# Ledger of designs, part 12: designed miniproteins, single chains, continued (3)

Each design is a single chain, and the fold is of that chain. pLDDT is the mean over its residues in the fold that is shown.

## One batch from the design tools (miniprotein)

Design m8387
Fold by ESMFold2-Fast:
Structure m8387 (fold): chain A 109 residues (1-109)
Amino acid sequence: DLEKLLEEALEAVQAAIGHLQRAIDSAKRGVNAERHAKGAIAGLERAISLVQEAIEKADPETRKKLEEARDLLQKAYDLVKQNPTDVEAFQEALELAQRAKELIEEALK
């Protein structure tokens, strides 16, 4: 069911967004952001997997939006994984994840 996959992908993206916001707060305060960076990575990895499965079930127009969302989530994942203590990397990853969330929400309409 495409709708269920997209709903689960949104939950994973929202979890990643929450972890990125907490990672930014921790890093700005000079405290260890590792727990929240790992949480963001896990959420993004789950979201990428669910979006990829949704792409296989989607019509061509919806597929294009989901491919863009997947690419944004992959960029966010790479930024956090390669820069696990960098505030600027967390902020860029947050913006990418929020943009991906909007595309997934549009795919649900």
Scores: mean pLDDT 90

Design m8388
Fold by ESMFold2-Fast:
Structure m8388 (fold): chain A 68 residues (1-68)
Amino acid sequence: MTMSDEDIETLLDIIMSIPNPEAAVIFARWAASQMSVEDVERLLEAMERRNAPEELIEVVREVLKEKQ
């Protein structure tokens, strides 16, 4: 699935709006697992730019490694 930059930002807004950190990590892992390598890289860049919690950055980075 190919996502636009707007879709990536919207997905990140949803992830960051989840009040339970554990649920946010589970959702981020699941979402990243459904995305293409390029879209996961773009999500990771957006997370870093927006200073997302390190646990979210790390789980998305882990999924990216699993896809490569």
Scores: mean pLDDT 81

Design m8389
Fold by ESMFold2-Fast:
Structure m8389 (fold): chain A 89 residues (1-89)
Amino acid sequence: TIPATSQQDVDNFRNMLRSYFMNVYGMDPADADRAADAVVTYIQQHHVNGDQRQRVMQAAVAIIRGDYDRAVAIVGPDTVARLVALLAA
């Protein structure tokens, strides 16, 4: 019996993203947590594929760094607006 496998997979992905944002982009833990939560939530809501996942991650990094123009260039203004709303929640 393997209870909550899907939730464990989500938690593992979130933890991986937090570590990635901290280690690769030098984010503070609080910013990395917000970025990871926003990315995971967006991916779950929109069922994005692997290539789109990478772009969403890059856009979230750009938003946390205040580079909204870059985020819009990567994923478009609608996706940026959704990510900003998730980061503010």
Scores: mean pLDDT 77

Design m8390
Fold by ESMFold2-Fast:
Structure m8390 (fold): chain A 60 residues (1-60)
Amino acid sequence: GSLEQRAAKAVLSAEEQGIDYKTAVRVVSKATGLPPSTVSKARKRVKKDLEAGKTTLAEL
């Protein structure tokens, strides 16, 4: 998937492991070079698509 989709997957995976949302977004932002706002928006879109069954974490 795109860098934004992989960033979103990393944030969602970190949250599943008990890492808080703000920390997950900041860490992924630094690791990917994407702005925190971009990472946050990508997470929101990917989460919506996952909940709607349009994609899976394995396809990202």
Scores: mean pLDDT 79

Design m8391
Fold by ESMFold2-Fast:
Structure m8391 (fold): chain A 86 residues (1-86)
Amino acid sequence: MTAMDALDAILAAGVTELPAKTEEQRAAIEAAAARLGEAWGRPVVSDGLGLSAEEAAARAGPDGDILETSISPTSSVVLVIPASLI
């Protein structure tokens, strides 16, 4: 899975703004982050869930990464890949 595939999955779930407002939108973001983590061989957590930095770090763990999730001016969801993963 690529970052683009993850974005497509999030958009398909109807996520157009952050943090995600519905359980279905949050589940879609969590599922997309989990798929990226599986592809990269490490835990991945999205900050687009509205988590605090402490909560995001706790979910990712010591060997995990936090994806910066934002919405572009064109209302597209953007996942930012940490340089450590490329």
Scores: mean pLDDT 62

Design m8392
Fold by ESMFold2-Fast:
Structure m8392 (fold): chain A 61 residues (1-61)
Amino acid sequence: SIASGLKAEAEKLKAEDPRLTPAADMALTAVSEGRYDLAQALIDQARKQLELMKKLEEKKK
């Protein structure tokens, strides 16, 4: 279902970087409220943040 997919994406983001926990938790809340468009937007925004974080960390390691 759409809800299952969005929850899985949010949990994956939390697992990939704990700094994304607030955004992922907001997305999970949006899913529980049936606000799937909001949840998708939050997940997409968190993915962009993750890419920036990975780029910065690659230069440090």
Scores: mean pLDDT 79

Design m8393
Fold by ESMFold2-Fast:
Structure m8393 (fold): chain A 98 residues (1-98)
Amino acid sequence: MSLREQITIQLFLTGLLAQELIHARRYSGKDPELVKAEQEDIELLLQAQKALVAGDWERLKELLEQIKERELKEAEKYGDPEERLHVEVVDYILELLD
C-alpha cells in the first residue's frame, strides 16, 4: 500500500469519526438510542484507526465491514442519507485495501 493510499484512508476515517462525534453531541439527551448507536460506531472507528497505525490490514478490513453493516442498518432505520454516504466512504476504503 502506498503512502498516498494510507493518508487517504486516514483522512476518511478521521472524517467519519468527526461526524459521529458531532452527531452524538447534537442528539445527547434527545435520542438515547441514536446516541448509543453513534457511540458504538465511534468505538469501532477508533479501533479501525489503531489497526491502520499498527499496519494490521486484516483487522482494519474486518472492522470496516462491521462499520458498513451498522451504517446500512442505521440508514434503513433512520432514513438519513448521510448514513448512505458513510457506506460509500467505507466501500472506497475497502477497495483501497484490496
Scores: mean pLDDT 79

Design m8394
Fold by ESMFold2-Fast:
Structure m8394 (fold): chain A 80 residues (1-80)
Amino acid sequence: SKEEVLELLEKVLEIVRADPNASPTVIEVFESLKKFAEVATPEQQLAILDTLGDMVDRVLSPEKAAEVRKLLEKAKELIK
């Protein structure tokens, strides 16, 4: 459901905020994409999840990037 997808995105945002490698700009980008996901179509939500997945390895520590990727994969399965 959309509610479960948004719950997973909130959990992603908690992980991003806890990562010392995440700059304030990175946190702002994740917050903005989560807000957009609240009003997005399923196709747009998938595009958001893909965009977030593509950048996590560049902006987060390796262990936090792996954790976020698992949550994003779970969210993608819920949108189908």
Scores: mean pLDDT 82

Design m8395
Fold by ESMFold2-Fast:
Structure m8395 (fold): chain A 73 residues (1-73)
Amino acid sequence: MTPEEQAIIAEARALKAQGDEYFKQKNYEKALELYQRALDLLESLPRKSPEALRLEMEIASNILAASVYLVFK
């Protein structure tokens, strides 16, 4: 990975971890905000490593979960 790709993946992971914390607190709106920011960063990558793709799929799954709790509350 280039230093640029590595930095973006690291930042996306940090945002996901923050989102996971809010999700555990049942603050689904804040969790969704952080997950969407992480996903947007990963989508800015012109070519995705398997690591980035896996992280993107995990974040997308968490976005779906948070969205379900927000819609069906």
Scores: mean pLDDT 81

Design m8396
Fold by ESMFold2-Fast:
Structure m8396 (fold): chain A 79 residues (1-79)
Amino acid sequence: TIIKVTVRAPTVATLAALALDLIALSSQGIIDEIKVEGDEIRATSVVKTDLEKVLKAFEDFKKRAESLGAKVEVEVIEE
């Protein structure tokens, strides 16, 4: 399973805060790749086990990001 997350933030400060949150998730092994392009952050997770744990982490992140005025898209690709 591959999970792709795209974040678009209304300010540079919000984008930076959300990038740090995603870096923290990467340090926990939840995220495999992070790319920052302009006002967007793209994160990718390749999940072999513990899909529920990873999905919950992204759901919690999405709620936090949306509370800060960011737009978050989460795509789940099952392979």
Scores: mean pLDDT 79

Design m8397
Fold by ESMFold2-Fast:
Structure m8397 (fold): chain A 61 residues (1-61)
Amino acid sequence: DELEEFREELRKLAAQAKSVAEAVENIWDLFNKRSAGESEEKILQLAELANEVIRELAAQS
C-alpha cells in the first residue's frame, strides 16, 4: 500500500530528525517529491498523512 509506505517513511524521518523543525522540513520535502505530478485527490491524501505525523510530533513535544 503506497499510502502506508509513505506514512512509515514520514514517521522514520520524524524519528531520525535532530529537532522538530528539521522533522517538519524533511516531511514537507518528502511530500513535495511524492506529490509531484500526482492527482489532486492523491496530493490531498499525502498532505493529510504529512499533517498527521506533524501533529504526532507536536503532541510529543
Scores: mean pLDDT 82

Design m8398
Fold by ESMFold2-Fast:
Structure m8398 (fold): chain A 102 residues (1-102)
Amino acid sequence: NYQQGVQYYQQGQQYYQNGDYQTAIDYYNQSIQLLNSIPNPSDDQRRTLADSFSNLGDGYYQLGNNSTASANYSAASVYLRDIDPDRSRSLDQRSQQLRQQS
């Protein structure tokens, strides 16, 4: 359910802004589970999924888990490859830099 996935994403954003990164991660994971269940996702739905993976990466980065942050930025990059190649490339570069720090 796309709308429920977006709601979990927004709840994750709220907890992230409050510095509760673990709770933000839990909500982003719930968002990803719902968004991944959508058959034949639209470009906008794939962007929302990529945003959830990117923010999951940010959450893990704030907790010092660079390898997990890198993996999530890489996942976000893959979802954007055909719909936002510039953002896809930026996320892939960030992923690669974090792997060097891990």
Scores: mean pLDDT 87

Design m8399
Fold by ESMFold2-Fast:
Structure m8399 (fold): chain A 93 residues (1-93)
Amino acid sequence: MPRAVGLLTLRVDPSVPEERARRAAEEAGEKALEEVPGVVSVIVSVDGDTVRVLVHAESEEAARRALETVASGVKELLPDAEVTVESLEVFPL
């Protein structure tokens, strides 16, 4: 059962097309869901240069690891672009 919510906001270089940013975020989210134990769901939303990720996890540690995995994954998938972590927050449920 989910016991924590994670919220990640990334700002991506505006030179990156929204479709490319969305694809990178979705791929990074799939990796987090597959590789981080205790992650229940990952939801990605992209609006222009802003990527938002919502994670439900069984623990605060799992939520944080999932958000860190997504942030790192997006940076790896967009190596020539500036990707800034605007916020990374974890809340108990």
Scores: mean pLDDT 84

Design m8400
Fold by ESMFold2-Fast:
Structure m8400 (fold): chain A 100 residues (1-100)
Amino acid sequence: SEIEKLVQEILEIAEKFIEEIKDEEVRKRARELFEQYKKKIEEALKNKDYETVIKLLEDLAVELYTLSQESGDEEDIKLAEEFVKKVGELIKKIEELVKK
């Protein structure tokens, strides 16, 4: 229940971040990547495979950050840094809940 809420919050943060990307091609690639990861995350979550959920969320954050770095846009890079920090804090909360 708590883990499911945190996962949904991370996905909402990711979707909002993607919508704010200024580079049209980067935004398109980010949306395609997000949809692929979202499907895998939702499947792992249904199976209560929280280790896979954490790994997929971390991989998604890294992939989205990398795409923003490739854009070379300073504002997109700054948004990606804020995104990674926020998502990283929520992933740590999931890890703490799984450890119990």
Scores: mean pLDDT 85

Design m8401
Fold by ESMFold2-Fast:
Formats: C-alpha cells, sequence, structure tokens
Structure m8401 (fold): chain A 55 residues (1-55)
C-alpha cells in the first residue's frame, strides 16, 4: 500500500542520515525513489551503494 511504501521511504532516509551525513542522505533518496517506482531490486542496490559511500 502507499502507506507501507511511505513508511519504508522514511525508515530508509532516517537510516542513511546516520551513516555519513550528505552521502548517506543521498543514498536514502535514491533508494526512496526506487521504492516509489516499485523497483525493489534497484532500491536494494541503491541502499547498498549509499551505505558504501557513507562508510
Amino acid sequence: SDELAEARIKAGLDSFKGLGGPLGEQGGKEASEKIRSGDLEAATKAEREGAERAA
């Protein structure tokens, strides 16, 4: 549902904010856009890449 998608987006953004400031926030943004599109594989890839950049 839309509510579940929004909840996942919020959780992803909050998670990435803690990893590396601007770099983590950017990764969360990319993942959120893919979740909205329903492309879960791309969302997973974006989350992983965001975390790697933030580390």
Scores: mean pLDDT 61

Design m8402
Fold by ESMFold2-Fast:
Structure m8402 (fold): chain A 86 residues (1-86)
Amino acid sequence: EEFEKKKEEIIKIGNEALKLVPEKYQDTLKSLIDDIKNAKNKEELIEKAREFVETLKQALKDVSGLAKRKLEAYIKRIEEIIEEMK
């Protein structure tokens, strides 16, 4: 139950982050959201969520202003969820 709630929260945040990232990151991030959705256990979820966060951190270099601040907040929230699962 808790695992599924954390997974759903990461997916919701991930889909919001997708709206803010440049087109060149879209396919990679969509693929990672699918991987997160299909994660069978905490270890897989943490691994894919971390990869998603690293891709978002790369996208931050190509984003500015309000979109950058929102992406930084989304990254922080996903990292907090990962820590809560440890």
Scores: mean pLDDT 86

Design m8403
Fold by ESMFold2-Fast:
Structure m8403 (fold): chain A 85 residues (1-85)
Amino acid sequence: SREEAIAAALARFAANARAVLARFRAHPDEPLQLYGADGSVVTVTTEDEALAALKANTRAVARELEGVEVPDAALDAVAAAVRAA
Protein backbone atom coordinates (compact mmCIF):
# COMPACT_ATOMS: atom_id res chain seq x y z
CA SER A 1 0.00 0.00 0.00
CA ARG A 2 0.99 3.67 -0.20
CA GLU A 3 1.24 3.85 3.59
CA GLU A 4 3.49 0.77 3.75
CA ALA A 5 5.74 2.15 0.97
CA ILE A 6 6.09 5.49 2.79
CA ALA A 7 6.80 3.74 6.12
CA ALA A 8 9.48 1.58 4.47
CA ALA A 9 11.10 4.65 2.85
CA LEU A 10 11.15 6.51 6.19
CA ALA A 11 12.66 3.47 7.95
CA ARG A 12 15.44 3.24 5.32
CA PHE A 13 16.06 6.99 5.59
CA ALA A 14 16.29 6.78 9.42
CA ALA A 15 18.77 3.87 9.29
CA ASN A 16 20.94 5.60 6.67
CA ALA A 17 20.80 8.93 8.54
CA ARG A 18 21.90 7.30 11.82
CA ALA A 19 24.83 5.54 10.12
CA VAL A 20 26.01 8.67 8.26
CA LEU A 21 25.70 10.98 11.29
CA ALA A 22 27.64 8.49 13.45
CA ARG A 23 30.33 8.48 10.73
CA PHE A 24 30.56 12.31 10.65
CA ARG A 25 30.59 12.54 14.46
CA ALA A 26 33.55 10.11 14.53
CA HIS A 27 35.37 11.82 11.59
CA PRO A 28 33.87 15.33 11.15
CA ASP A 29 36.46 16.62 8.65
CA GLU A 30 36.40 13.61 6.28
CA PRO A 31 34.14 13.95 3.20
CA LEU A 32 31.70 11.18 2.29
CA GLN A 33 30.23 10.12 -1.06
CA LEU A 34 26.45 9.50 -1.20
CA TYR A 35 23.80 9.04 -3.90
CA GLY A 36 21.75 12.12 -4.76
CA ALA A 37 18.23 12.54 -6.15
CA ASP A 38 19.23 11.47 -9.70
CA GLY A 39 21.35 8.52 -8.52
CA SER A 40 24.60 10.39 -9.19
CA VAL A 41 27.37 10.45 -6.59
CA VAL A 42 27.57 13.62 -4.48
CA THR A 43 30.41 14.48 -2.08
CA VAL A 44 29.21 15.78 1.30
CA THR A 45 31.30 17.36 4.06
CA THR A 46 28.69 18.21 6.74
CA GLU A 47 25.80 16.51 8.56
CA ASP A 48 23.39 19.01 6.94
CA GLU A 49 24.67 18.20 3.42
CA ALA A 50 24.47 14.45 4.13
CA LEU A 51 20.90 14.63 5.48
CA ALA A 52 19.82 16.78 2.51
CA ALA A 53 21.31 14.27 0.04
CA LEU A 54 19.73 11.27 1.80
CA LYS A 55 16.36 13.06 1.97
CA ALA A 56 16.46 13.89 -1.77
CA ASN A 57 17.47 10.34 -2.70
CA THR A 58 14.73 8.83 -0.48
CA ARG A 59 12.07 11.03 -2.14
CA ALA A 60 13.32 10.25 -5.67
CA VAL A 61 13.54 6.47 -5.12
CA ALA A 62 10.06 6.28 -3.55
CA ARG A 63 8.57 8.38 -6.39
CA GLU A 64 10.26 6.43 -9.21
CA LEU A 65 9.90 2.85 -7.91
CA GLU A 66 6.69 2.96 -5.82
CA GLY A 67 4.87 6.00 -7.25
CA VAL A 68 4.54 7.55 -3.77
CA GLU A 69 5.41 11.00 -2.43
CA VAL A 70 7.13 10.84 0.98
CA PRO A 71 6.06 13.94 2.98
CA ASP A 72 8.90 16.43 3.51
CA ALA A 73 7.64 17.07 7.06
CA ALA A 74 8.03 13.35 7.91
CA LEU A 75 11.60 13.26 6.52
CA ASP A 76 12.45 16.49 8.40
CA ALA A 77 11.04 15.03 11.65
CA VAL A 78 13.19 11.89 11.26
CA ALA A 79 16.28 13.99 10.44
CA ALA A 80 15.69 16.19 13.53
CA ALA A 81 15.25 13.13 15.78
CA VAL A 82 18.43 11.46 14.47
CA ARG A 83 20.41 14.73 14.78
CA ALA A 84 19.23 15.21 18.40
CA ALA A 85 20.25 11.69 19.45
Scores: mean pLDDT 84

Design m8404
Fold by ESMFold2-Fast:
Structure m8404 (fold): chain A 80 residues (1-80)
Amino acid sequence: SMLDEYVARVREHAMDPAKLSEILEEFARHMIEEGVPLEEAEAALDTLRAAALEHMDKEDVLLLAQLTVDVSAAWVEIRR
């Protein structure tokens, strides 16, 4: 299935936080654009994240999360 293909891609790039983030965003956007219900898209995205976490160091996951927060905060400040 398409989900299985994305799971494989996520596992292959689990050690590259930037690439992983891009793949997850691409998948989420694609599911929503195809009219998949939000709840179903969220469940599929959670599956991909779980697969990535099996192969990522905990430190890399936390760093990626922190960078996302920092970028969001900067975006809010710019939009003031």
Scores: mean pLDDT 61

Design m8405
Fold by ESMFold2-Fast:
Structure m8405 (fold): chain A 96 residues (1-96)
Amino acid sequence: SSLESGNRALEYAKELVEQAEKKVSEGEELLKKGNLEEAKRLVQEGLSLARTALGTALNVKSSNPSLSEKAEELEKRAEEVIKRGKELLDKIKKKE
């Protein structure tokens, strides 16, 4: 069913957001230690995962109105990770 497909897509998006959050946090810790190259790599990987999760959540939100609240929660989490990742990349660039 479309509902089953939507729930599976949201579970996938949740896994991507959790991985993105972890990679961005690891990147921030490496930045604190002065490892700019590895920090940049992890933050960029986290941003890619968060962007994929955002796209998945937005697709579910538009295609399945009954899942819109769950999709919106993941949309907000993914957007927060993207914002934080961009801020960290700007900070890394200023230290390069």
Scores: mean pLDDT 90

Design m8406
Fold by ESMFold2-Fast:
Structure m8406 (fold): chain A 100 residues (1-100)
Amino acid sequence: MEELEKFKEHLKLVVENKDDVEKTLKHAEEALKAGRLAVQKAKENPEDKELNELVERFLAAYREAAKQVDEELKGVDLSTDEAAAKALVELAKRILELLE
């Protein structure tokens, strides 16, 4: 699915550009956009079992990765772009690891 492949590619770019806050935030936003489009397509095609199974796999990876990052960043101030970018890099790494 094109949107899930774009989601995965932008997560890779978040990790690759980890030392560039602006690029990391840009690629994280593009990943989120692609992910939202994938979820929307699955909702519009409830009879497409393969599509819905793929989207659920990605959502499961995201939920597990987000839980791990939330536990590790407990009490950390994420209001700065630098802190947000670092959190997004860790989230992207864990999602990619869970997806292979």
Scores: mean pLDDT 82

Design m8407
Fold by ESMFold2-Fast:
Structure m8407 (fold): chain A 66 residues (1-66)
Amino acid sequence: GDIAEKVGVWAMLRYGLSPEQAQEVARAVERYLRGEISEEELLAFLKSLGLSEEQARELLDYVRSL
């Protein structure tokens, strides 16, 4: 959805993620918003892409602000 796409682009610009990584972020955020994955699973996935704990939590807070 539009929120997930916006978060993907935001993460790419803020954290230097590739376009492919930004698409994976958008997909993970979409699954989180649908209740298909937990907060812990989303944070673990974001860290697997190279985000720090602080960056992963900042991204989650951004999702919640939208």
Scores: mean pLDDT 85

Design m8408
Fold by ESMFold2-Fast:
Structure m8408 (fold): chain A 100 residues (1-100)
Amino acid sequence: MLSVEELREIVREAIRLLKEGKTPQEVVDELMKKYKLSEKERRAVRIVAEALHYLLEHPDISEEQKDLIIENVEKTLRDELGLSDEQVEAVREILREAFE
């Protein structure tokens, strides 16, 4: 199971790679190689990377639309991947920081 700190590192690295122009698939591949992710953790990283890529490509969307995308990511991580509330909160904090 990923620690909260490892999850924070992974999300920050994903944001950095996407800002460098990498695709969500390239981000997942890089992070899988670096962190030796399980299949479940890989799915979590993919969901986050796809949502972040969408937010970066659509900077003109409303704050309400951004919040909805972030909420959908949080729900997916919690409900489908079984991440703890602490892990989901860590992802939310980083996403809000990235899109200030």
Scores: mean pLDDT 78

Design m8409
Fold by ESMFold2-Fast:
Structure m8409 (fold): chain A 99 residues (1-99)
Amino acid sequence: AREEALKLAEEALELARKLAEAGKGKVPDQLMEELLRTIEELREAIEAGDLERARELNVKASKLVLEIYNLAADAGNEEAVELAKELGRVLGRLHELLE
């Protein structure tokens, strides 16, 4: 589970970086920076075996993704909408592994 959780966290980070690029000028930079930091901290918590912290960070990341999704949809940014959906699915799968 830990190795699979780390791979999903790495995939989430890559998707978040792509989302930050696609959302440039349409989503607040502060919100994107918070998402990237939250996913980095999530990866670190998984590596440390801190499952409680990892669960809390995964919930926070999922809420940030939903906010970014809504902003991207309102802006008509189809690429950012699709990336946010994909990132949300990865975080949902990670939540299942973290219990």
Scores: mean pLDDT 87

Design m8410
Fold by ESMFold2-Fast:
Structure m8410 (fold): chain A 80 residues (1-80)
Amino acid sequence: ISSLSPAEKAKLLATLNKSIDDLAKRAAEGDEVAEGVLKIFAVTSIKDPATKKAALDAIEAGDYDRARDLMKADVAAELS
């Protein structure tokens, strides 16, 4: 649960979403470093074990769009 104002939460969410989008796009383009960073983010930021496993499985399958969506949903939930 965040104690940030709605405006601060919106700014943080926008920044995190942009970073996740950029990493997923680069990983889809064959950037192995971006893929590694996505895996680290999934392991360290996603709290729910089932969602974390689903995101990691998506990355391993090369489904970066699914991994992106799962990570963005988790961040939105944590900031709500």
Scores: mean pLDDT 79

Design m8411
Fold by ESMFold2-Fast:
Structure m8411 (fold): chain A 64 residues (1-64)
Amino acid sequence: SSSELLKELTKLIAEYIRKKKAGELTPADKEAVIEQIRQLLKELGFSEEQIDRYLARIERAIKG
C-alpha cells in the first residue's frame, strides 16, 4: 500500500540524515539511498521531475 511505501521512504530518509550527521555517509551509501528513494517515489506515482524536486528539498532541509 501507499502507506507502507511512505513508511519505507521515511526510514530511508532517517538513515540518510543519521549517517550524514555522524560523518559516516560514503559516496556509495548516498548513491544507494538516493536510488532507493527514487524507486519508492516512482512506485508512489511521481514523475522524474517531481522526484528531482523532492530530493532537492530533502537535501536543502538536511543542510538547514
Scores: mean pLDDT 79

Design m8412
Fold by ESMFold2-Fast:
Structure m8412 (fold): chain A 67 residues (1-67)
Amino acid sequence: ARTYTAVDENGNTKTADVALDENGNLVDYSPLDSLIPGVTPETPVGAIAGRILLMVEEGQLSSAPAA
């Protein structure tokens, strides 16, 4: 599992734990719906992955191994 953390402008954090497969790929994106702006259950997985990459590059999203 992996924990994703989003930080707002006031330093408040939102977290979601996501399961990974043996290759490190996300097996379910639904816990991230509340962290990524504009994501809904109907959003394609590829669009969610693209937003994750952009937010990580901009420092708005970090990830670490889940406890």
Scores: mean pLDDT 63

Design m8413
Fold by ESMFold2-Fast:
Structure m8413 (fold): chain A 83 residues (1-83)
Amino acid sequence: SAFLEEVRQKMRELGVKESVIEAFVEALEQALKEGIEIPLSADELAEQVVRLQQAIDKAAAAYKENPSVFTPEQKEELEKLLA
């Protein structure tokens, strides 16, 4: 997919880790296969991933400070994103 390749390239240009790029692109590919419409350009998605990475870093700090405020599902997702 030209769209998925553009998202991948833009994330690499912004310095996103390769493991994060692959996980995100795989999730996008699955969403598109399921018929989910993504109302964002490749540039907008790449910028959102950078913001999400920053938010994950902040959430990880908050999780270490007080893990009880997170649901079990949120904890599992955060741990996967931090790996």
Scores: mean pLDDT 73

Design m8414
Fold by ESMFold2-Fast:
Structure m8414 (fold): chain A 112 residues (1-112)
Amino acid sequence: SLLEELKERLKKELSEEDVKLFEELVKESEKVPVENRIEIAKELIELLKTTKSVDGKKTALLALTALSLIPEVAKAIYEEAIPVLKKLTSDKDKEVAILAELTIETLERMTS
């Protein structure tokens, strides 16, 4: 599954702690109605446009990836998210850049 592929890539390229955080974010997102998930995802996109915090970017990208695993959420945010994420693939922090690429891949696969 895409979820298992993402967990394996996070473990390989980031850390086991990032995998645990991602799993927690996926579980928490499943408890939230789809309309509220879309709103949270849009707020995370706005945060990613403005935040200079590396930890803030990483957490927001993990959360956005978790929310994007639902096709309806991915489709709703695709056009707003992609330009922001593409800029982040060139971020000075390697883990932020990797997470941005993983988020783009998730959105592409969930909207196809």
Scores: mean pLDDT 88

Design m8415
Fold by ESMFold2-Fast:
Structure m8415 (fold): chain A 63 residues (1-63)
Amino acid sequence: EELLKKVRELVDRFYEALDGPEEEVERIIAEMEKLSEDHPEATPLVVAARLLYIARRVEKELE
């Protein structure tokens, strides 16, 4: 029903959790994946979050 609100909540939580524990980030991404199963239009969000998370982890390894 409130897809846009849910997307905003997940993005905000993802951004805030990005520098925190990996378990929390994975939980948020899993919630995004579940959302995209019900709402295929949210699939780009899941892909973007996965790529950003991988890039952030690689950046930490290279620092």
Scores: mean pLDDT 76

Design m8416
Fold by ESMFold2-Fast:
Structure m8416 (fold): chain A 71 residues (1-71)
Amino acid sequence: SLAYGVAMATSKDPEKAKENAIKAALEAGAQRVAVSTVPNADGTYGISVAAAAETPELAQKMARAGAEAAS
């Protein structure tokens, strides 16, 4: 079974952030990636990156790689 990791970032460009997050998480080895975006009151967007991998530690590492690329 796959484990999930989740990490968050903030960006002014949600579409570019989503693209970068997916690419980085997959390059880090994620078997599946999901990204969601939520608008903030300050005109930025909260970016949530979920990554799936064989272990929780790998999943969290891959989610963090995605979130860092989203920033």
Scores: mean pLDDT 86

Design m8417
Fold by ESMFold2-Fast:
Structure m8417 (fold): chain A 86 residues (1-86)
Amino acid sequence: MLEEIIRRLAEVGREIAEKHPEWSLEEIDEEAVRRLAEEGYDEEVVRRLVELQREAQRGLAELRKRGDEAGAERLQEEALRRMEEI
């Protein structure tokens, strides 16, 4: 179930970003959550996954600015583990 939601969220998010390149990440995320909820996925679960994914992306960007590639890999692994716990 969770892997299916993550895959679908990535597909929908990409479609929205391609159609609306002017939208912020927050606007893309809100539209993606709305579409998956309309498809029958639990909105709270989808929203939590989006929050964890964006938190991981922000942390990764910060670590990469500092040249901490090992820290970036650890953060990616921890983010995936936390998503599996939802």
Scores: mean pLDDT 78

Design m8418
Fold by ESMFold2-Fast:
Structure m8418 (fold): chain A 51 residues (1-51)
Amino acid sequence: SVDAFMAQLAAQGTPDAFRQQVTVGVYQLDSAVRNDMDYYNRQFQQLRDSW
């Protein structure tokens, strides 16, 4: 089924274009998660140092 799906993508466009789009989305999500983690880590550190 995966091979059939990839064949359909090749017929409609290149799988590379789809994979690039997915990769960009994953990197954007990862960056957002890391920014949130850094934010919460800083907030936790400030709170801990205040107590």
Scores: mean pLDDT 63

Design m8419
Fold by ESMFold2-Fast:
Structure m8419 (fold): chain A 80 residues (1-80)
Amino acid sequence: MVLKIKLPDGSVVEVEVDDKASMEEIAKAVIEAIKKNLPEKYKPLFEEREEEILEALSSLKTAEEIEQAANLLMLSLSNV
């Protein structure tokens, strides 16, 4: 499956995950994709909360919920 994450700068990152991937594996893939593609300006804010974000995303039940939560997080960063 492919998850689409809109970063604070308006760019979109596509995260490819196996349809059989666990929520923890999906959460890790999303976090890695965000870290790799985030503008330098937002990296410190994201890195300060990386462990908390991983735990929060890994606790979700579906890939769609992880995609939604990640997009809400990116939106919150764009408003700071």
Scores: mean pLDDT 82

Design m8420
Fold by ESMFold2-Fast:
Structure m8420 (fold): chain A 100 residues (1-100)
Amino acid sequence: STLEKLERTMRLIRELLERYSAEEVLLELVDALSNDPSATNKDIIIAVEIFNQVLAGETDPEKIMEEIAKRLGLSRSTVSKHIEKVAKIVEEVAKSKGIS
């Protein structure tokens, strides 16, 4: 499910933040999304929002999903599609740093 992918994405970001600075993690995620030809500006915005929520200590993927949908004026199904793209990129970045 999208919530399971979001929860995994949040866990990977938290583990990256234990090993690297917040600035380094954010720049790596934005760079990876910017270099993916299938990623859009909304994928980048949603990735940054997820990153900021994790950095602030949010642990509930449902709250993050609802806040993103409300803040960006998007349907939950549209946010879900972007989260699936972001989850893939975060997994690739984490794997490149030896995190699974």
Scores: mean pLDDT 88

Design m8421
Fold by ESMFold2-Fast:
Structure m8421 (fold): chain A 94 residues (1-94)
Amino acid sequence: FEEKLEELLELLEKWLEADEKERAKIGREISEIMNTLSKEEQKEAIKRMVEFLEKSDAPAEEKALALLMLAELAKDRGITEAVKYAVEAANKVL
């Protein structure tokens, strides 16, 4: 799990600097890795990714877009708690 989490965080960092087309590609790569995780690991991964974004020095608008992407990933997997967590973080960043 930790190795996959590190890969997710690296992809998230690249996503913040990417254009729209690259963001779509990275989002799919993140989704693919998430699909290899258990429900508990998916929830923990989203939480850790949200915390990473909250502490990031990236522009607030880019962090908010990334947080909303994480909310969609959580919603697609039925992880309601993680959706709320990501949306609340996005509202705090803006």
Scores: mean pLDDT 77

